# Designed miniproteins, single chains, continued (3): the designs that were tried, part 55

Each design is a single chain, and the fold is of that chain. pLDDT is the mean over its residues in the fold that is shown.

## One batch from the design tools (miniprotein)

Design m9899
Fold by ESMFold2-Fast:
Structure m9899 (fold): chain A 95 residues (1-95)
Amino acid sequence: SLADVELSLKQALYILALKAIIEEKYEEAEEYLKKLLELEGEKLSPEEYKERKKKLEEIAKEIKEAMERSPEAEKIFEELLERAKKVLKEEEEKK
């Protein structure tokens, strides 16, 4: 399962961006997305950035709806979120 898999920094940033969108913390979500794009080495046009952001918002909505329907889905997402926070903290400590 995903809970048994070690998360990469890219995966951690993606999960944190999704959580920020679910909590309507859009500025925080944009910071995570920018870090993710920098890590991927992607230089997006304004139109491509808008499309990427839109896709992320769609996925966040699906996750929120899944968590509302299933306590198990909520638990899985919270476990992924805790793992993502640890990965980001470890990366920041590497400075």
Scores: mean pLDDT 79

Design m9900
Fold by ESMFold2-Fast:
Structure m9900 (fold): chain A 113 residues (1-113)
Amino acid sequence: MAVEELERIIEELREILKQIKNPRARAAIEDTIRALEEIIELAREGKLDESLQRAALRVARRAVESARRALEAERNGDEKALAEEILRLEIDTGLLRMIIGVANIIEENEKKK
C-alpha cells in the first residue's frame, strides 16, 4: 500500500540524514520527512484521495532518489551535483506541501456540509 512505501521512504531519508553533512541538504531532507509524515496522517484519516496518494508517492520516490544522489555527491566532493540535488529536494518538498494544502481544502469543504 502507498502508506507502507511512504514509511519506507521516510526511514531511508532518516538514514541518509545521519550520514549527510551539508546543512542545506540536511534541512531539505528534514522538511521532506515532515511533509511525508503529514501526508501519511492524511492518508490514514481517509483525507487523501487516490489521485493525491499517487501524486505524493511519485514525488516521494523522486525525493528519496535526490537525497541518495545528494549524499553520493557530498561523498565525492561534487559541489555542483550536490547543489542540483538540494534544489530538486526543495522543489519536491514544495510539491508535497501543495498536495497537503489541496487535501486540507477538501477537508474544510466537507466539514461545512
Scores: mean pLDDT 86

Design m9901
Fold by ESMFold2-Fast:
Structure m9901 (fold): chain A 62 residues (1-62)
Amino acid sequence: LLGRARVIKDYRGRTPDEVTVRKGDEVEVLEELDAETVLARVTFNGEVTTGIIPKSVLELLS
């Protein structure tokens, strides 16, 4: 786990490997995949989803 990030822009996943997130969501950053994207874990309502999110929509918290 690299840390937590807050979503600063809504993002809709375009492939099954990408996750949909909304501004204000918090995610766990697991891995940097490249210069533009991370692998993140999103938890809400007890459901855990792991997938790709662009770095441009995230603000690192820790």
Scores: mean pLDDT 78

Design m9902
Fold by ESMFold2-Fast:
Structure m9902 (fold): chain A 77 residues (1-77)
Amino acid sequence: SMTIIEFRALVVQGAVTVARQMLKTRPEQKEAILKELETAIELAKEVIARSKDPKVVKRAQEAIEELEKLKKEAEEL
């Protein structure tokens, strides 16, 4: 059965995908995208702190790296 932390990990993965697409198609929404990226990074940090599954932790760590890269790309627009 899926835990709430596993659900949140999936939400974080979805945020990476959506933010990447929005930066390509809607760069004029940069400020809103930056705010959502910060929220997703904090959610990923919570997943790392609360998950006991090393695969879930690794995915959340990889998601933070991608979200921080997207944040840097958005800041440079």
Scores: mean pLDDT 83

Design m9903
Fold by ESMFold2-Fast:
Structure m9903 (fold): chain A 73 residues (1-73)
Amino acid sequence: DSLRKKAAEVVLDNLRRQLSDIAPDMTEEIQKVLDLYRESLEALDQGDIQRAVQLRNEADELEQQMVQQAKQN
């Protein structure tokens, strides 16, 4: 649904702002995290639960690695 897609983009925009505040120099990594979350939501909308979970786990792991790297600087 169009409304569901719009809601997802709002959530992803908020996440982008939060990650940019934590790691402003990691623009490429932030974009990868957002792309993985977007792909996960798209897979979920298509009924591919297994792929959605896999993509979300990849996004969560990359986000954790990025935040940890930012803390070391």
Scores: mean pLDDT 81

Design m9904
Fold by ESMFold2-Fast:
Structure m9904 (fold): chain A 84 residues (1-84)
Amino acid sequence: DLAAKGKELIEAGEVIEGARLLIAAGREEEAIELLEKFLEKDTNPDRKKIAEVIIEGLRAGRPEEALARAEELARKLLREHVEA
């Protein structure tokens, strides 16, 4: 079940992949709820920013845009970590 796997991935900190599976399952509202719970518990600022981008896009009714923006942000954050 895509929704069950998506929830498992979000709880494990894989917020982009977890949200992608929930969106594919048509469970966008559940994705928002799970990501909001993740934001309350997680202390990693990069993962929190990624989760916030997904939540905002889902609330705007733009799940594909939400995932694309989250992936772009994740790549940007990785580049910032390797720059001197």
Scores: mean pLDDT 80

Design m9905
Fold by ESMFold2-Fast:
Structure m9905 (fold): chain A 55 residues (1-55)
Amino acid sequence: AKVTLTVLDDNTVEITATEDVTITFKDGSELKLKAGETVTVDLSNIASISAEVEV
């Protein structure tokens, strides 16, 4: 997956998606980002980041 991560402080990152990606949080919630979208999240809450790949 292609994302840009900008660390803002010890626990906070800004994630800018360069492709369609899904962020999965530790509580089981998901956030879907489209290419060009940005979100600020707590690093401690992220379980995984995955891109949707077409074969």
Scores: mean pLDDT 73

Design m9906
Fold by ESMFold2-Fast:
Structure m9906 (fold): chain A 85 residues (1-85)
Amino acid sequence: SLVAQLLAELESRFTFSPAERAELEQLLRERVALEQQAAPLAEQYHEVAGKDPARVAELEAQWAALRAQQEPVLARIQALVERAE
């Protein structure tokens, strides 16, 4: 549902080939999944900040790992959008 809404928003502004659309849909699914994984980490970080340095370090490592996974996905979405402009 959210992926379909994001794809429709992009298609309202840009024109994609069928192959680019299929790739973009998959990339948006990956982006949404990673954002959903990151959300509870941000919440937990605020709860433990200043209280548990070991848990803060663990959450920062998990956050960094998710960001590393997000980077190539976001870069490829940007490349597809830039080509469509």
Scores: mean pLDDT 85

Design m9907
Fold by ESMFold2-Fast:
Structure m9907 (fold): chain A 71 residues (1-71)
Amino acid sequence: MTQKAQAGAQRARELLGQGKSYDEVIDELLTLPVDEALGGLSYVALRALEERDSKAVDKANKAARDLILKS
């Protein structure tokens, strides 16, 4: 929806394309502003769901929830 959320999603895609793990990508996304981080985390959750990685889905959703609750 916002350009910043799209930038976060694109960064997540680039990091995953470099062969980084979901854990590494989530940790890097959490250093970004909240709107970019949420965009990236939503992309990670979707990709992990497609790959049936329930632990990665849970971690991405938990990170997004923690960011929203801290705001």
Scores: mean pLDDT 82

Design m9908
Fold by ESMFold2-Fast:
Structure m9908 (fold): chain A 86 residues (1-86)
Amino acid sequence: SNAIDDAFRDMARRRIFNDTISQSGMNGSDNFVRTYAQFVVDNNSDIQDVIDRLRRIFRDVFQMDDSVVDQFITMFQQSYDDVQSS
């Protein structure tokens, strides 16, 4: 099993993920995304591989609309850049 996938699924299951991510500008979703971005940076993972994996999980596990997935990916990339530059 992939540690990045496992960590993401565990984190998502601790919260109503679909509801949280579908509401842009929520403080809770920003904190959640930043936590995951830190985990990805700490594991020296390829960001494109992580993004492709997140898209699969959102579509297959959470059945999210592509527009909501794209919104989350945008927030994730921004948080990843912020964390990596720190």
Scores: mean pLDDT 66

Design m9909
Fold by ESMFold2-Fast:
Structure m9909 (fold): chain A 63 residues (1-63)
Amino acid sequence: SYREKLRKEAVRLARELGGEVSARELREGFDYHSKFGSDEENIKMLESAVSLLRRVLEERERR
């Protein structure tokens, strides 16, 4: 699903920024919070996370 793709992308970006610890913590946090709130709310959260993580990586890679 789109939500699963966003989750995987956010985890991948977190791994690029902070390694496996960051990836694991983000994955566990999203999986925990996915049991609460609507699918739409979870998608919006993941889209925001992906957007922010991409911006930080792009700023680092711009060099």
Scores: mean pLDDT 80

Design m9910
Fold by ESMFold2-Fast:
Structure m9910 (fold): chain A 79 residues (1-79)
Amino acid sequence: PLSPEALEAEILVALGYMWAALGDLFLSQGNIKEAVESYKKAVELFEKALEVATPELREEVEKHLEEAKKKLEEAEKKL
């Protein structure tokens, strides 16, 4: 059974993935402002996930956070 903390981390990670994917979609369509906003939400969600992540999830969440931050920086340069 999942602890409340583990469940919260998994939900935050899933939401982060969804927002990062949405950012990728907007970026592919030339909707740069919407892409930036989506990546910002992904970064926030991954940062929250990292705060509650178990040791096993921490490394994976850190990688996703860094990827989201990199995508955000690249998208912001196109504004």
Scores: mean pLDDT 84

Design m9911
Fold by ESMFold2-Fast:
Structure m9911 (fold): chain A 67 residues (1-67)
Amino acid sequence: DGIVPLDDDDAVLYTKNGIIVGANQTLLDLLGLEGSQLVGRKWRDLLDAIIEAFKSSDVKRLMIVPL
Protein backbone atom coordinates (compact mmCIF):
# COMPACT_ATOMS: atom_id res chain seq x y z
CA ASP A 1 0.00 0.00 0.00
CA GLY A 2 1.82 3.06 -1.35
CA ILE A 3 5.48 3.91 -0.88
CA VAL A 4 6.61 2.54 2.48
CA PRO A 5 9.89 4.05 3.76
CA LEU A 6 12.48 1.52 4.88
CA ASP A 7 12.83 2.76 8.47
CA ASP A 8 15.08 1.59 11.31
CA ASP A 9 11.87 0.50 13.13
CA ASP A 10 11.45 -2.26 10.51
CA ALA A 11 13.66 -5.37 10.65
CA VAL A 12 15.55 -5.30 7.31
CA LEU A 13 17.87 -7.91 5.79
CA TYR A 14 19.86 -7.01 2.64
CA THR A 15 20.87 -9.82 0.29
CA LYS A 16 22.82 -10.14 -2.96
CA ASN A 17 22.88 -13.37 -5.00
CA GLY A 18 21.30 -15.20 -2.01
CA ILE A 19 24.05 -14.04 0.38
CA ILE A 20 23.50 -11.61 3.29
CA VAL A 21 25.36 -8.34 2.62
CA GLY A 22 23.84 -6.28 5.44
CA ALA A 23 21.12 -5.83 8.06
CA ASN A 24 19.75 -2.84 9.95
CA GLN A 25 20.16 -2.47 13.73
CA THR A 26 16.55 -3.55 14.38
CA LEU A 27 17.18 -6.97 12.78
CA LEU A 28 20.54 -7.34 14.59
CA ASP A 29 18.87 -6.53 17.93
CA LEU A 30 16.01 -8.93 17.09
CA LEU A 31 18.44 -11.83 16.51
CA GLY A 32 20.91 -10.83 19.26
CA LEU A 33 23.70 -10.89 16.65
CA GLU A 34 26.32 -8.54 15.23
CA GLY A 35 26.53 -7.76 11.50
CA SER A 36 29.79 -9.71 11.26
CA GLN A 37 27.88 -12.86 12.32
CA LEU A 38 25.31 -12.43 9.49
CA VAL A 39 27.24 -10.99 6.50
CA GLY A 40 28.46 -13.70 4.11
CA ARG A 41 25.87 -16.31 5.16
CA LYS A 42 23.08 -17.65 2.94
CA TRP A 43 19.90 -15.86 4.03
CA ARG A 44 17.77 -19.00 3.55
CA ASP A 45 19.90 -20.83 6.16
CA LEU A 46 18.77 -18.20 8.72
CA LEU A 47 15.17 -17.80 7.51
CA ASP A 48 13.55 -20.04 10.16
CA ALA A 49 15.52 -18.34 12.99
CA ILE A 50 14.60 -14.88 11.65
CA ILE A 51 10.88 -15.77 11.35
CA GLU A 52 10.74 -17.29 14.86
CA ALA A 53 12.50 -14.24 16.37
CA PHE A 54 10.13 -11.93 14.45
CA LYS A 55 7.02 -13.81 15.70
CA SER A 56 8.23 -13.45 19.32
CA SER A 57 8.96 -9.70 18.96
CA ASP A 58 7.14 -6.37 18.84
CA VAL A 59 8.73 -5.65 15.42
CA LYS A 60 5.88 -4.73 13.05
CA ARG A 61 7.51 -5.60 9.72
CA LEU A 62 10.22 -7.92 8.44
CA MET A 63 11.75 -7.00 5.05
CA ILE A 64 14.14 -9.05 2.92
CA VAL A 65 15.60 -6.72 0.28
CA PRO A 66 17.53 -8.20 -2.68
CA LEU A 67 20.14 -5.79 -4.08
Scores: mean pLDDT 75

Design m9912
Fold by ESMFold2-Fast:
Structure m9912 (fold): chain A 60 residues (1-60)
Amino acid sequence: MSEEKREELKEKAKEIITRGIRAGKPSAGFKEATAYLRENGFSEQEAEDLALEALYEVLS
């Protein structure tokens, strides 16, 4: 996967996580973000790692 596409998908994951946090359901938002990343070609582990990076950036 290209670095540019990886960054675009991470930004979308951040949007999903942010919506979950605002709705008072951060775990659901995180789960939705990981599912989105898996759908877009990441393995389960890669999707989880990237979603964690996105969560960290949202909280920073």
Scores: mean pLDDT 83

Design m9913
Fold by ESMFold2-Fast:
Parts: structure tokens; C-alpha cells; sequence
Structure m9913 (fold): chain A 56 residues (1-56)
């Protein structure tokens, strides 16, 4: 997997996670906050993965 591909896939996943979190906030703000935290963890993992691939 190229760094560019990982970045694009990660961006899509983060975008979907953000939309789900926003919908959850309207029904239950606590559930929305949990989904946002999961999205942040995903964002961090993608960034780390891209850096590792570029370091090769």
C-alpha cells in the first residue's frame, strides 16, 4: 500500500466517522463524543502508518 493510498482511505474513514458522530450528537451527546474519540484515534493511526511507509 502506498502512503498516498493509505492517506486517502484514512480521510474517507475519518469523514464517515465524523458524520456518524454528528448524527449521534443530535440523539445522545455522550455517544457522539465517544464516536469522535474513536475517529481521532483512527486519524492518529493513519498518520503514523503514512509516516512509517514514507520512512522506508
Amino acid sequence: MSPDELRRLGDQAVQEGTQQAQQAFQQDPQKGAQLMEQTRQLERSVSDGVAALEAE
Scores: mean pLDDT 78

Design m9914
Fold by ESMFold2-Fast:
Structure m9914 (fold): chain A 90 residues (1-90)
Amino acid sequence: MSEEELERARKLAVEAFKLLNEDIDNPESAQKALEKVEELVRLRPDPDLLATVAIGVAMALSIARQKGASPEVIELLEKALDLVAEGLRR
């Protein structure tokens, strides 16, 4: 991976976490976070970065469930977690 691609992957992770932490019950924010995770996984970053993203998304999903977030938000967060988990298995 180029230095530019690595920096882009890190930026996508930060942006996804910001979206997940600011509006946990907002389907639009969850959808944008999923899109950032999809771009990040496509870049095939280091497993350590993917593991960090997986932990962050799993924590966000746990918080969303505890707060009674909408089914749409839960589904989007589950899709994001599955996508990162698939990236880690490859």
Scores: mean pLDDT 80

Design m9915
Fold by ESMFold2-Fast:
Structure m9915 (fold): chain A 96 residues (1-96)
Amino acid sequence: MAEELYKLGLKYAEEGDFEKALKYYEEALKIYEERGDKRGVAEVYAAIGQLYIKMGDFEKAQEYFDKAIAIYEEIGDTEGVIKVGTDYALALMKKA
C-alpha cells in the first residue's frame, strides 16, 4: 500500500509532475507513520528532498534531507545516512 504510493510519487517526479509526486509521497508518509515504519518515513523524506532539488527549492530540500538523516541516525542505518548525504552533495555540485 504505502510502497505503491511511494512508487507513484517516484513515477510522477520522473515525469516532472511535482504536485502529483508530492501528493503521493504525503499519502505514503501517513501510512508509514501509522505503521511505525521509521525506515519508510526516512525514505519518503529523502524522496521529497530530491523532489525539491528538481523544483529548485534548496531550502525545502535541505529541510527534508535533514529529517531523513535524523531518522536514519535514530535507527542506526549508517548506509541510509551516507546515501542521503551523497545524493544531496551531488545535487549541490551540479547547481554551480
Scores: mean pLDDT 83

Design m9916
Fold by ESMFold2-Fast:
Structure m9916 (fold): chain A 60 residues (1-60)
Amino acid sequence: SAAVDAARARRERLREQGEKAIENTEKEYPDRPNIVEALKKGFEIALQAEDARLARLEAA
């Protein structure tokens, strides 16, 4: 369905944006691994929420 396709595209964009944000943060704060780890955890939670939403749409 269009809703499932849109949700998949959004999740993939979030993953790509997260990877770039993490790389940029590592370059900006090379001596602050805690900031990078917090950012990784934030994106992990966001991706899990997107995966749960996608699962609900696929079940509908």
Scores: mean pLDDT 85

Design m9917
Fold by ESMFold2-Fast:
Structure m9917 (fold): chain A 66 residues (1-66)
Amino acid sequence: SKQKKQLLKDAARAIYEGDVEAAVATVQEMVKRGLITPAQAQAIIARIRAGDQKGALELLGQIGAS
């Protein structure tokens, strides 16, 4: 959907910019809208909070492709 693509783009941008608060908020919005599972969100947020920018982007990309 257009909404899923936009939120994936917004989350990726926030991760690239190092904006932890914006990245976490966008991932939580994706859960609220039923676009990803709580378990998927928890895994991405853990990588974001750990400063694992590459790992967060890789996992976000994998989830976005499914």
Scores: mean pLDDT 85

Design m9918
Fold by ESMFold2-Fast:
Structure m9918 (fold): chain A 95 residues (1-95)
Amino acid sequence: ATPEQVQAAYDAIARLAALPGVTITIDGRTVTITHADDPEVTAAVEEALATLAAVPGITVERDGLTATITVSPDPALGTPLAIALGTAILETQGA
């Protein structure tokens, strides 16, 4: 991933972590997002997930109100993305 793609992933996750009615958890290479059945929240989640799906090394899967984001196990792709996603969650929810 380019620095711009890593920044886009950070910004998308930070926006999601700041949204009311959104719960984000991270476990290693996997980020799980669960959101409220609210049209405004759903639209914001869909936009952020579209941004994340466009980043090389990120896979996005949807199941109703839950999205699973998986970062590539390839260190060259996955390591900067995993750091960016973890930092975005920590800085947004830990503030």
Scores: mean pLDDT 78

Design m9919
Fold by ESMFold2-Fast:
Structure m9919 (fold): chain A 72 residues (1-72)
Amino acid sequence: SMERIREAYRRARELALQLQQTGSPAQLAQFQAEVARRLQQIAARLRAGDYDGVLALLEELIAWMEGLLAQA
C-alpha cells in the first residue's frame, strides 16, 4: 500500500540522516554513492508501476542501513 511505502521512505530517510552524522568523509562518500544507486533502482520500479518492488527495495535499504548502525 502507499501508506507502507510512505512509512518505509520516512524510516529510510531518518536512518540516512543518522548515518550521515557519524561517518568519516570517505565513509560518507561511499555511503552516499550506495544510497543514490539504491534510490535510482527504487525510482525505476516506481516508473514501472511496481509498487511491491518499490516497497521491497526500500525495506532492503532500511535493513542495510540498520546493519551499518549495528557495526558503528
Scores: mean pLDDT 83

Design m9920
Fold by ESMFold2-Fast:
Structure m9920 (fold): chain A 65 residues (1-65)
Amino acid sequence: MSIHQVVTRTVSYSIEKNLSVEEGVELLIKRLEEEHGLSADDPTTQRYAEAVRRHLESLHRLQRE
């Protein structure tokens, strides 16, 4: 499974379960470690974590408009 598929599944799951932004980011980091062996300190993991954080923050903002 590609990193992109892990990101997409994590975002979808976070929305469906109404997880916080932090919970969604933590889940992404855990999944990247389990499925791709990427540590939380890896620059690739940090890049995807930031992208998911920004995306989830944007979605939560839209729900308040």
Scores: mean pLDDT 79

Design m9921
Fold by ESMFold2-Fast:
Structure m9921 (fold): chain A 85 residues (1-85)
Amino acid sequence: GGKALLVDEKAAAAGGTDPAAVSEALAIAVQNGGKAVGITEEAYSKISEEGLKEAEKALKEKGIELVTGKDFEEAAEKALEAAKK
């Protein structure tokens, strides 16, 4: 099984105004050996549309699944399940 990673709300919110910052935060999560990345729906909504599209493209290129959850617990559970595949 792969590893699951979480993007903290603070990091996602900081990147929400800068697509490059979002991509950098997610790239760091990927470098830590993730197969799936979980993010809360609240953090997801704070990411700029452009930053989100760029981050999703980068994750798809690396074969990493981005999943959203209602809270950190749900996001972590969904990311863990995705990483098991």
Scores: mean pLDDT 62

Design m9922
Fold by ESMFold2-Fast:
Structure m9922 (fold): chain A 114 residues (1-114)
Amino acid sequence: MLREAVERAIERLPAGLEELIERLGLSPAAQAELRAAAEQLKEDLRELVEELERLLATSPEEEKKKIEELVEWTRRLLEKADGELPGLALVIALTRSEIKKLKKEREEKEEKLK
């Protein structure tokens, strides 16, 4: 399930964050910014789940299949990111891009039906 994959990624994020801090030798100021970015990432991941669930609930039957495929694709990308901050940020950016594309396609179809 997508929500389970997101919660697992969030649980793994602190360990990945500490490894990244050690590997890069970050200053306390840079560490604080990275930790703030990680907290924002947790919120972004949860908002992403809510947006995909809303799309599934409100979409016509023919669009639900595309959204279900996007949900499964996002879940697989989250597993590949393995709790790494850059990987998780990329998953969010790519999934938001696909959601925006689906919304644009819906708007264009609505205009053609007028």
Scores: mean pLDDT 78

Design m9923
Fold by ESMFold2-Fast:
Structure m9923 (fold): chain A 50 residues (1-50)
Amino acid sequence: MKPGTPPGGLPSEEELKELRKQGFNTPEEVRKKFQDWYPWATGLAVDKLF
């Protein structure tokens, strides 16, 4: 795991803004994109944002 980046944490406002700009508005799509950026993260935390 990469130091300084919390795996399974919530994406930042900037990360969410980029995902919405790309058309990823559902928890499933955001989770998939988040896992692409952080392949060791579970992505479960992003469900709480929606």
Scores: mean pLDDT 57

Design m9924
Fold by ESMFold2-Fast:
Structure m9924 (fold): chain A 75 residues (1-75)
Amino acid sequence: DELVRELARVLEEAGLPAETAERMARAVVEAVFVHGVSPKRAARVLENALIDSGVPEEVARETARRVEELLRRAL
């Protein structure tokens, strides 16, 4: 719950609307903690999703790196 809120905040800082950021944050947390996806793989999938959503490539890469670090710290 708190991790989802922190990830959503990071995604909003990247330029995503609040509802989209929360939805993506929940999907990432579920992928890692429920389905056993590695933080690195989850971050790579997120980076691609951010680029597809219109986030600049450099911002998407940095955002995905920050998300990977938060996921690793929570494991």
Scores: mean pLDDT 86

Design m9925
Fold by ESMFold2-Fast:
Structure m9925 (fold): chain A 62 residues (1-62)
Amino acid sequence: SITDEALIKKAEELEKKATPEQVERARRYIDELNKYLQEKQGLPPLSEEERRILLGRILADE
């Protein structure tokens, strides 16, 4: 099983290797997803930890 700590470390490594443009696009996607989850699904806002994990996941798919 992958722990949240391991996912955060992978995200930090990928962010360092990514271009500023890739990071900006991923950040915008996360902001839009966070807004959608709150406005349409009534869910609480994503934590900073959850946002970091999602950033790493998006950057890994680039």
Scores: mean pLDDT 78

Design m9926
Fold by ESMFold2-Fast:
Structure m9926 (fold): chain A 87 residues (1-87)
Amino acid sequence: SSLLETLEEARRLLEEAIALLRSDPERAVGLIEEVIAMLEKVDPELAAGMRRVLAEIRRLLAAGDLEAAETLVRIALHEVQQLIEEL
């Protein structure tokens, strides 16, 4: 798939992850893992960045800091949206 198509699907999955983060954090994490797997095929450097963000999200969720975890997902979503606009 094209980079643009992958980024648009990544945006959709990240928006779904935000909606699920407080009610089903395991499913939210799974959606972010899907984003990373998709990005690995088209932009390995961006995928590596997302893996680092996900590691921090996991730490915050384990600590019960849902607000900070949600903020990091929103930042990742914003970065994906910026990349789409620049293509």
Scores: mean pLDDT 89

Design m9927
Fold by ESMFold2-Fast:
Structure m9927 (fold): chain A 71 residues (1-71)
Amino acid sequence: MTAEEREEVRRKAEEFKKLFETRDEPLGPEDQELAAAAGAVILERGGAEILGLEREDGLWRVRAAGVREEV
C-alpha cells in the first residue's frame, strides 16, 4: 500500500465516522466503539466503500463494495 493509497483509505474511514456523528439518533458508547472497529477493518482491508452496517447475533456486519465483514 502506497502513502497515497493509505491517505485515500484514511479519508474514507473519516467519512464513515462522520456518518455516525450526524445520525438522527445518538449511538450508545458500545455501538460507537463497534462502529469505530468496523471502520478500522475497512481501513485495513484497503478502503472499500461502506454500504451499510447491520447488527446480527451480537456482531456488527459491515457491508462494503464487494465485501461483507463481521466485527
Scores: mean pLDDT 54

Design m9928
Fold by ESMFold2-Fast:
Structure m9928 (fold): chain A 83 residues (1-83)
Amino acid sequence: MVPERELTPEEIEAIKKVEEFTDKAIDYLKKNADSLSVEEIIELTQKFLKEILELGKDADPHVVIASALRVIGTAIDLIIKKK
C-alpha cells in the first residue's frame, strides 16, 4: 500500500536509482547480447543484482525484488536465444 505520509527525499532517490539502474542494466544486456557469452551474461547479471541490492537498501523491498526479477528474466531470455 502507498505510505500515508510523503516519502522522504532519500526514499524517493533510492527508488529512482534502482529503477534507472535496472533500465540501464537491461538495455546494456540487450545491446551487447550478441557479443557476450552465456557465462559473461551470468556474471554481469550477478553484478547488476548486487548493485540493485546496494542501491535499493533504503527503498521499498517490492521495488528491489521487481527490478531484480526484470534483470533475471532478461538474462534468461537472452541466454535461451543463444541456443
Scores: mean pLDDT 79

Design m9929
Fold by ESMFold2-Fast:
Structure m9929 (fold): chain A 89 residues (1-89)
Amino acid sequence: MREEVEKKLEQIAELDRKGIEAADAGDYDLAHQLHQQSFSLGVEMAGGDVHMGGLIHGNVSSSVVAEELGDDKLAEILRESALELGLKS
């Protein structure tokens, strides 16, 4: 169960990283689609609870941004928060 949650959180993070790459390339339509996919995975992890899914997604997305900015400590804290929320869902 924990390994399955960790795998899904990494899928959200991968979609968010690809979204950043698309935006950096000027492909805002692709960036938007990737963001919608990552948000939908968060909601799916929360059993359809949009509020909880948004919290999971928000923590993962913020961890990806922190990682890009070189704040590895903040990225780890946000990733652990997302994992705890996912395990409770």
Scores: mean pLDDT 85

Design m9930
Fold by ESMFold2-Fast:
Order: sequence, then C-alpha cells, then structure tokens
Structure m9930 (fold): chain A 90 residues (1-90)
Amino acid sequence: SEREEAVRFSARSILEVGRWIEENFELFKERHKERLSREARREVEAALENPSIDVAATARGVLEALRLAGSEDEETIEFARRALERAERE
C-alpha cells in the first residue's frame, strides 16, 4: 500500500534514499507529486539530524528525483539545495 511504501521509505538509510527516490520517481511522477516532495523533505531533514548520514549524497539524490519528476515545489527544492551547499562546505 502507499502507507507501507512511505514507511519503508522513512526506514531506509539516507545513503539509500537518493537511489530509492530515483528508482521510484516513475511510480510517483503522476500520482504522488505531493507525496514525493513531502518524503524528499523528510529524508533531507532526517539526514541533517543524523551525523552518520551523508547529507550531500541524500540531497543530490533528492534534487535529481525532484528534477526528473518535474517538481514545482520550490520550497522543497530550495531546502534540499541549501542542505547540499552546507554539507559541501565541509
């Protein structure tokens, strides 16, 4: 179910999040645009809270998935972009 998919998405390691979003963007492109944005933001936030997770890799994966899905959620795109910029300053 969609809820089970969201739970699996949230439970994944951040290193796998970008790949999961990319692999699933075709499934979500038409039906789950808003869900994709919400889950994308959630994963970036989770990466920012966990020092063991690669924020840069997560943000790149999220941004690529949103781009390929044709996302118009400027707030989510900007949030991920800023997280990437901050992580790359290390």
Scores: mean pLDDT 70

Design m9931
Fold by ESMFold2-Fast:
Structure m9931 (fold): chain A 80 residues (1-80)
Amino acid sequence: MREEIEREADEALGTMMGYISAKGKSDEEAKREALEMGRLMVKEGAGLRALEALVEGAEAAGMSKEVAEEVRRELRELAE
């Protein structure tokens, strides 16, 4: 239960951070902020699920799918 709760919390935080990074911003600005946030999350030990949640949050805030796929790819490389 503890690890499951921690994973759910990481995903929720990822979604919120992704949303905040992209809300009301251009795709270029949203990409830069989402990548910076994702890098910090990787440094703190966030898994791929949390990074995916970050991208989903950014998409929900209006980031284009093309830019979201670029962010997803770059964050995946950082996590591996």
Scores: mean pLDDT 80

Design m9932
Fold by ESMFold2-Fast:
Structure m9932 (fold): chain A 61 residues (1-61)
Amino acid sequence: PLTPEQKELLKKLRELGNDDSISKEDGIKVIAAMIVVENSDDQEQAIRDAKETIEEVEKRK
């Protein structure tokens, strides 16, 4: 089962992916991060990578 932190990250990634101000490239990165968080065996690394993706996309918009 997903942790509360993973659920919060997925919610934030979904909100970010629906933001029309992000580039198509950043939208793809957001979708990739969501897939990794849901399916990765290394959940700690997936959480770190998702946080980095969120920070990078937020910085660019």
Scores: mean pLDDT 79

Design m9933
Fold by ESMFold2-Fast:
Structure m9933 (fold): chain A 99 residues (1-99)
Amino acid sequence: SEEEEKLRQEAQKLASEFYRASNELIDALEEKDFEKAKEAAERLARTALELGRILDRLGDEDSRRTLAQMVADLGEAAEKAGFEEEARLLRETARRIAA
């Protein structure tokens, strides 16, 4: 349907934004840039939640679960790098997407 096609196009756009924010977060974690890490994690969380909503509307549970796992993995990376606040945000975001 035209509605489903529009949702798929929006999901693809948000997936690209998610990938960009993920790279920005990883770079900030490696550089120990706390301000950039916070901004990247907040943008990543917002983008992931919006993508998760669209995947839910599409009934694409497998992609939604994969997204939740990717966000959880990024949260673990943040925790290992010493970014506890960002790790908590991403863990909570992953749980919300998986629900």
Scores: mean pLDDT 90

Design m9934
Fold by ESMFold2-Fast:
Structure m9934 (fold): chain A 64 residues (1-64)
Amino acid sequence: DLLKQLQQELEKKKKEEQIRKLEMDRGAVDVALAVYRVVGAEPSKIAELERRKEEIDRELRRLE
C-alpha cells in the first residue's frame, strides 16, 4: 500500500527533524551552561538550564 509507505517515510522524516532540532537545542543549552558557570550566573538560572537539558535528553531517548 503506497499510502502506508508514505506514512512510514513521513513519520521517519518527522522523527529525524525532531531529533536534529533537539540536538541543536541541547548544544545551545550546553554552551549557555558552560558560559553561565564561568561568569557566575544565578544558581536558579543554571538549574533551569540543567532541567531543560534533562528534558531534551529524555525526549531524545524517547525518539530512539
Scores: mean pLDDT 81

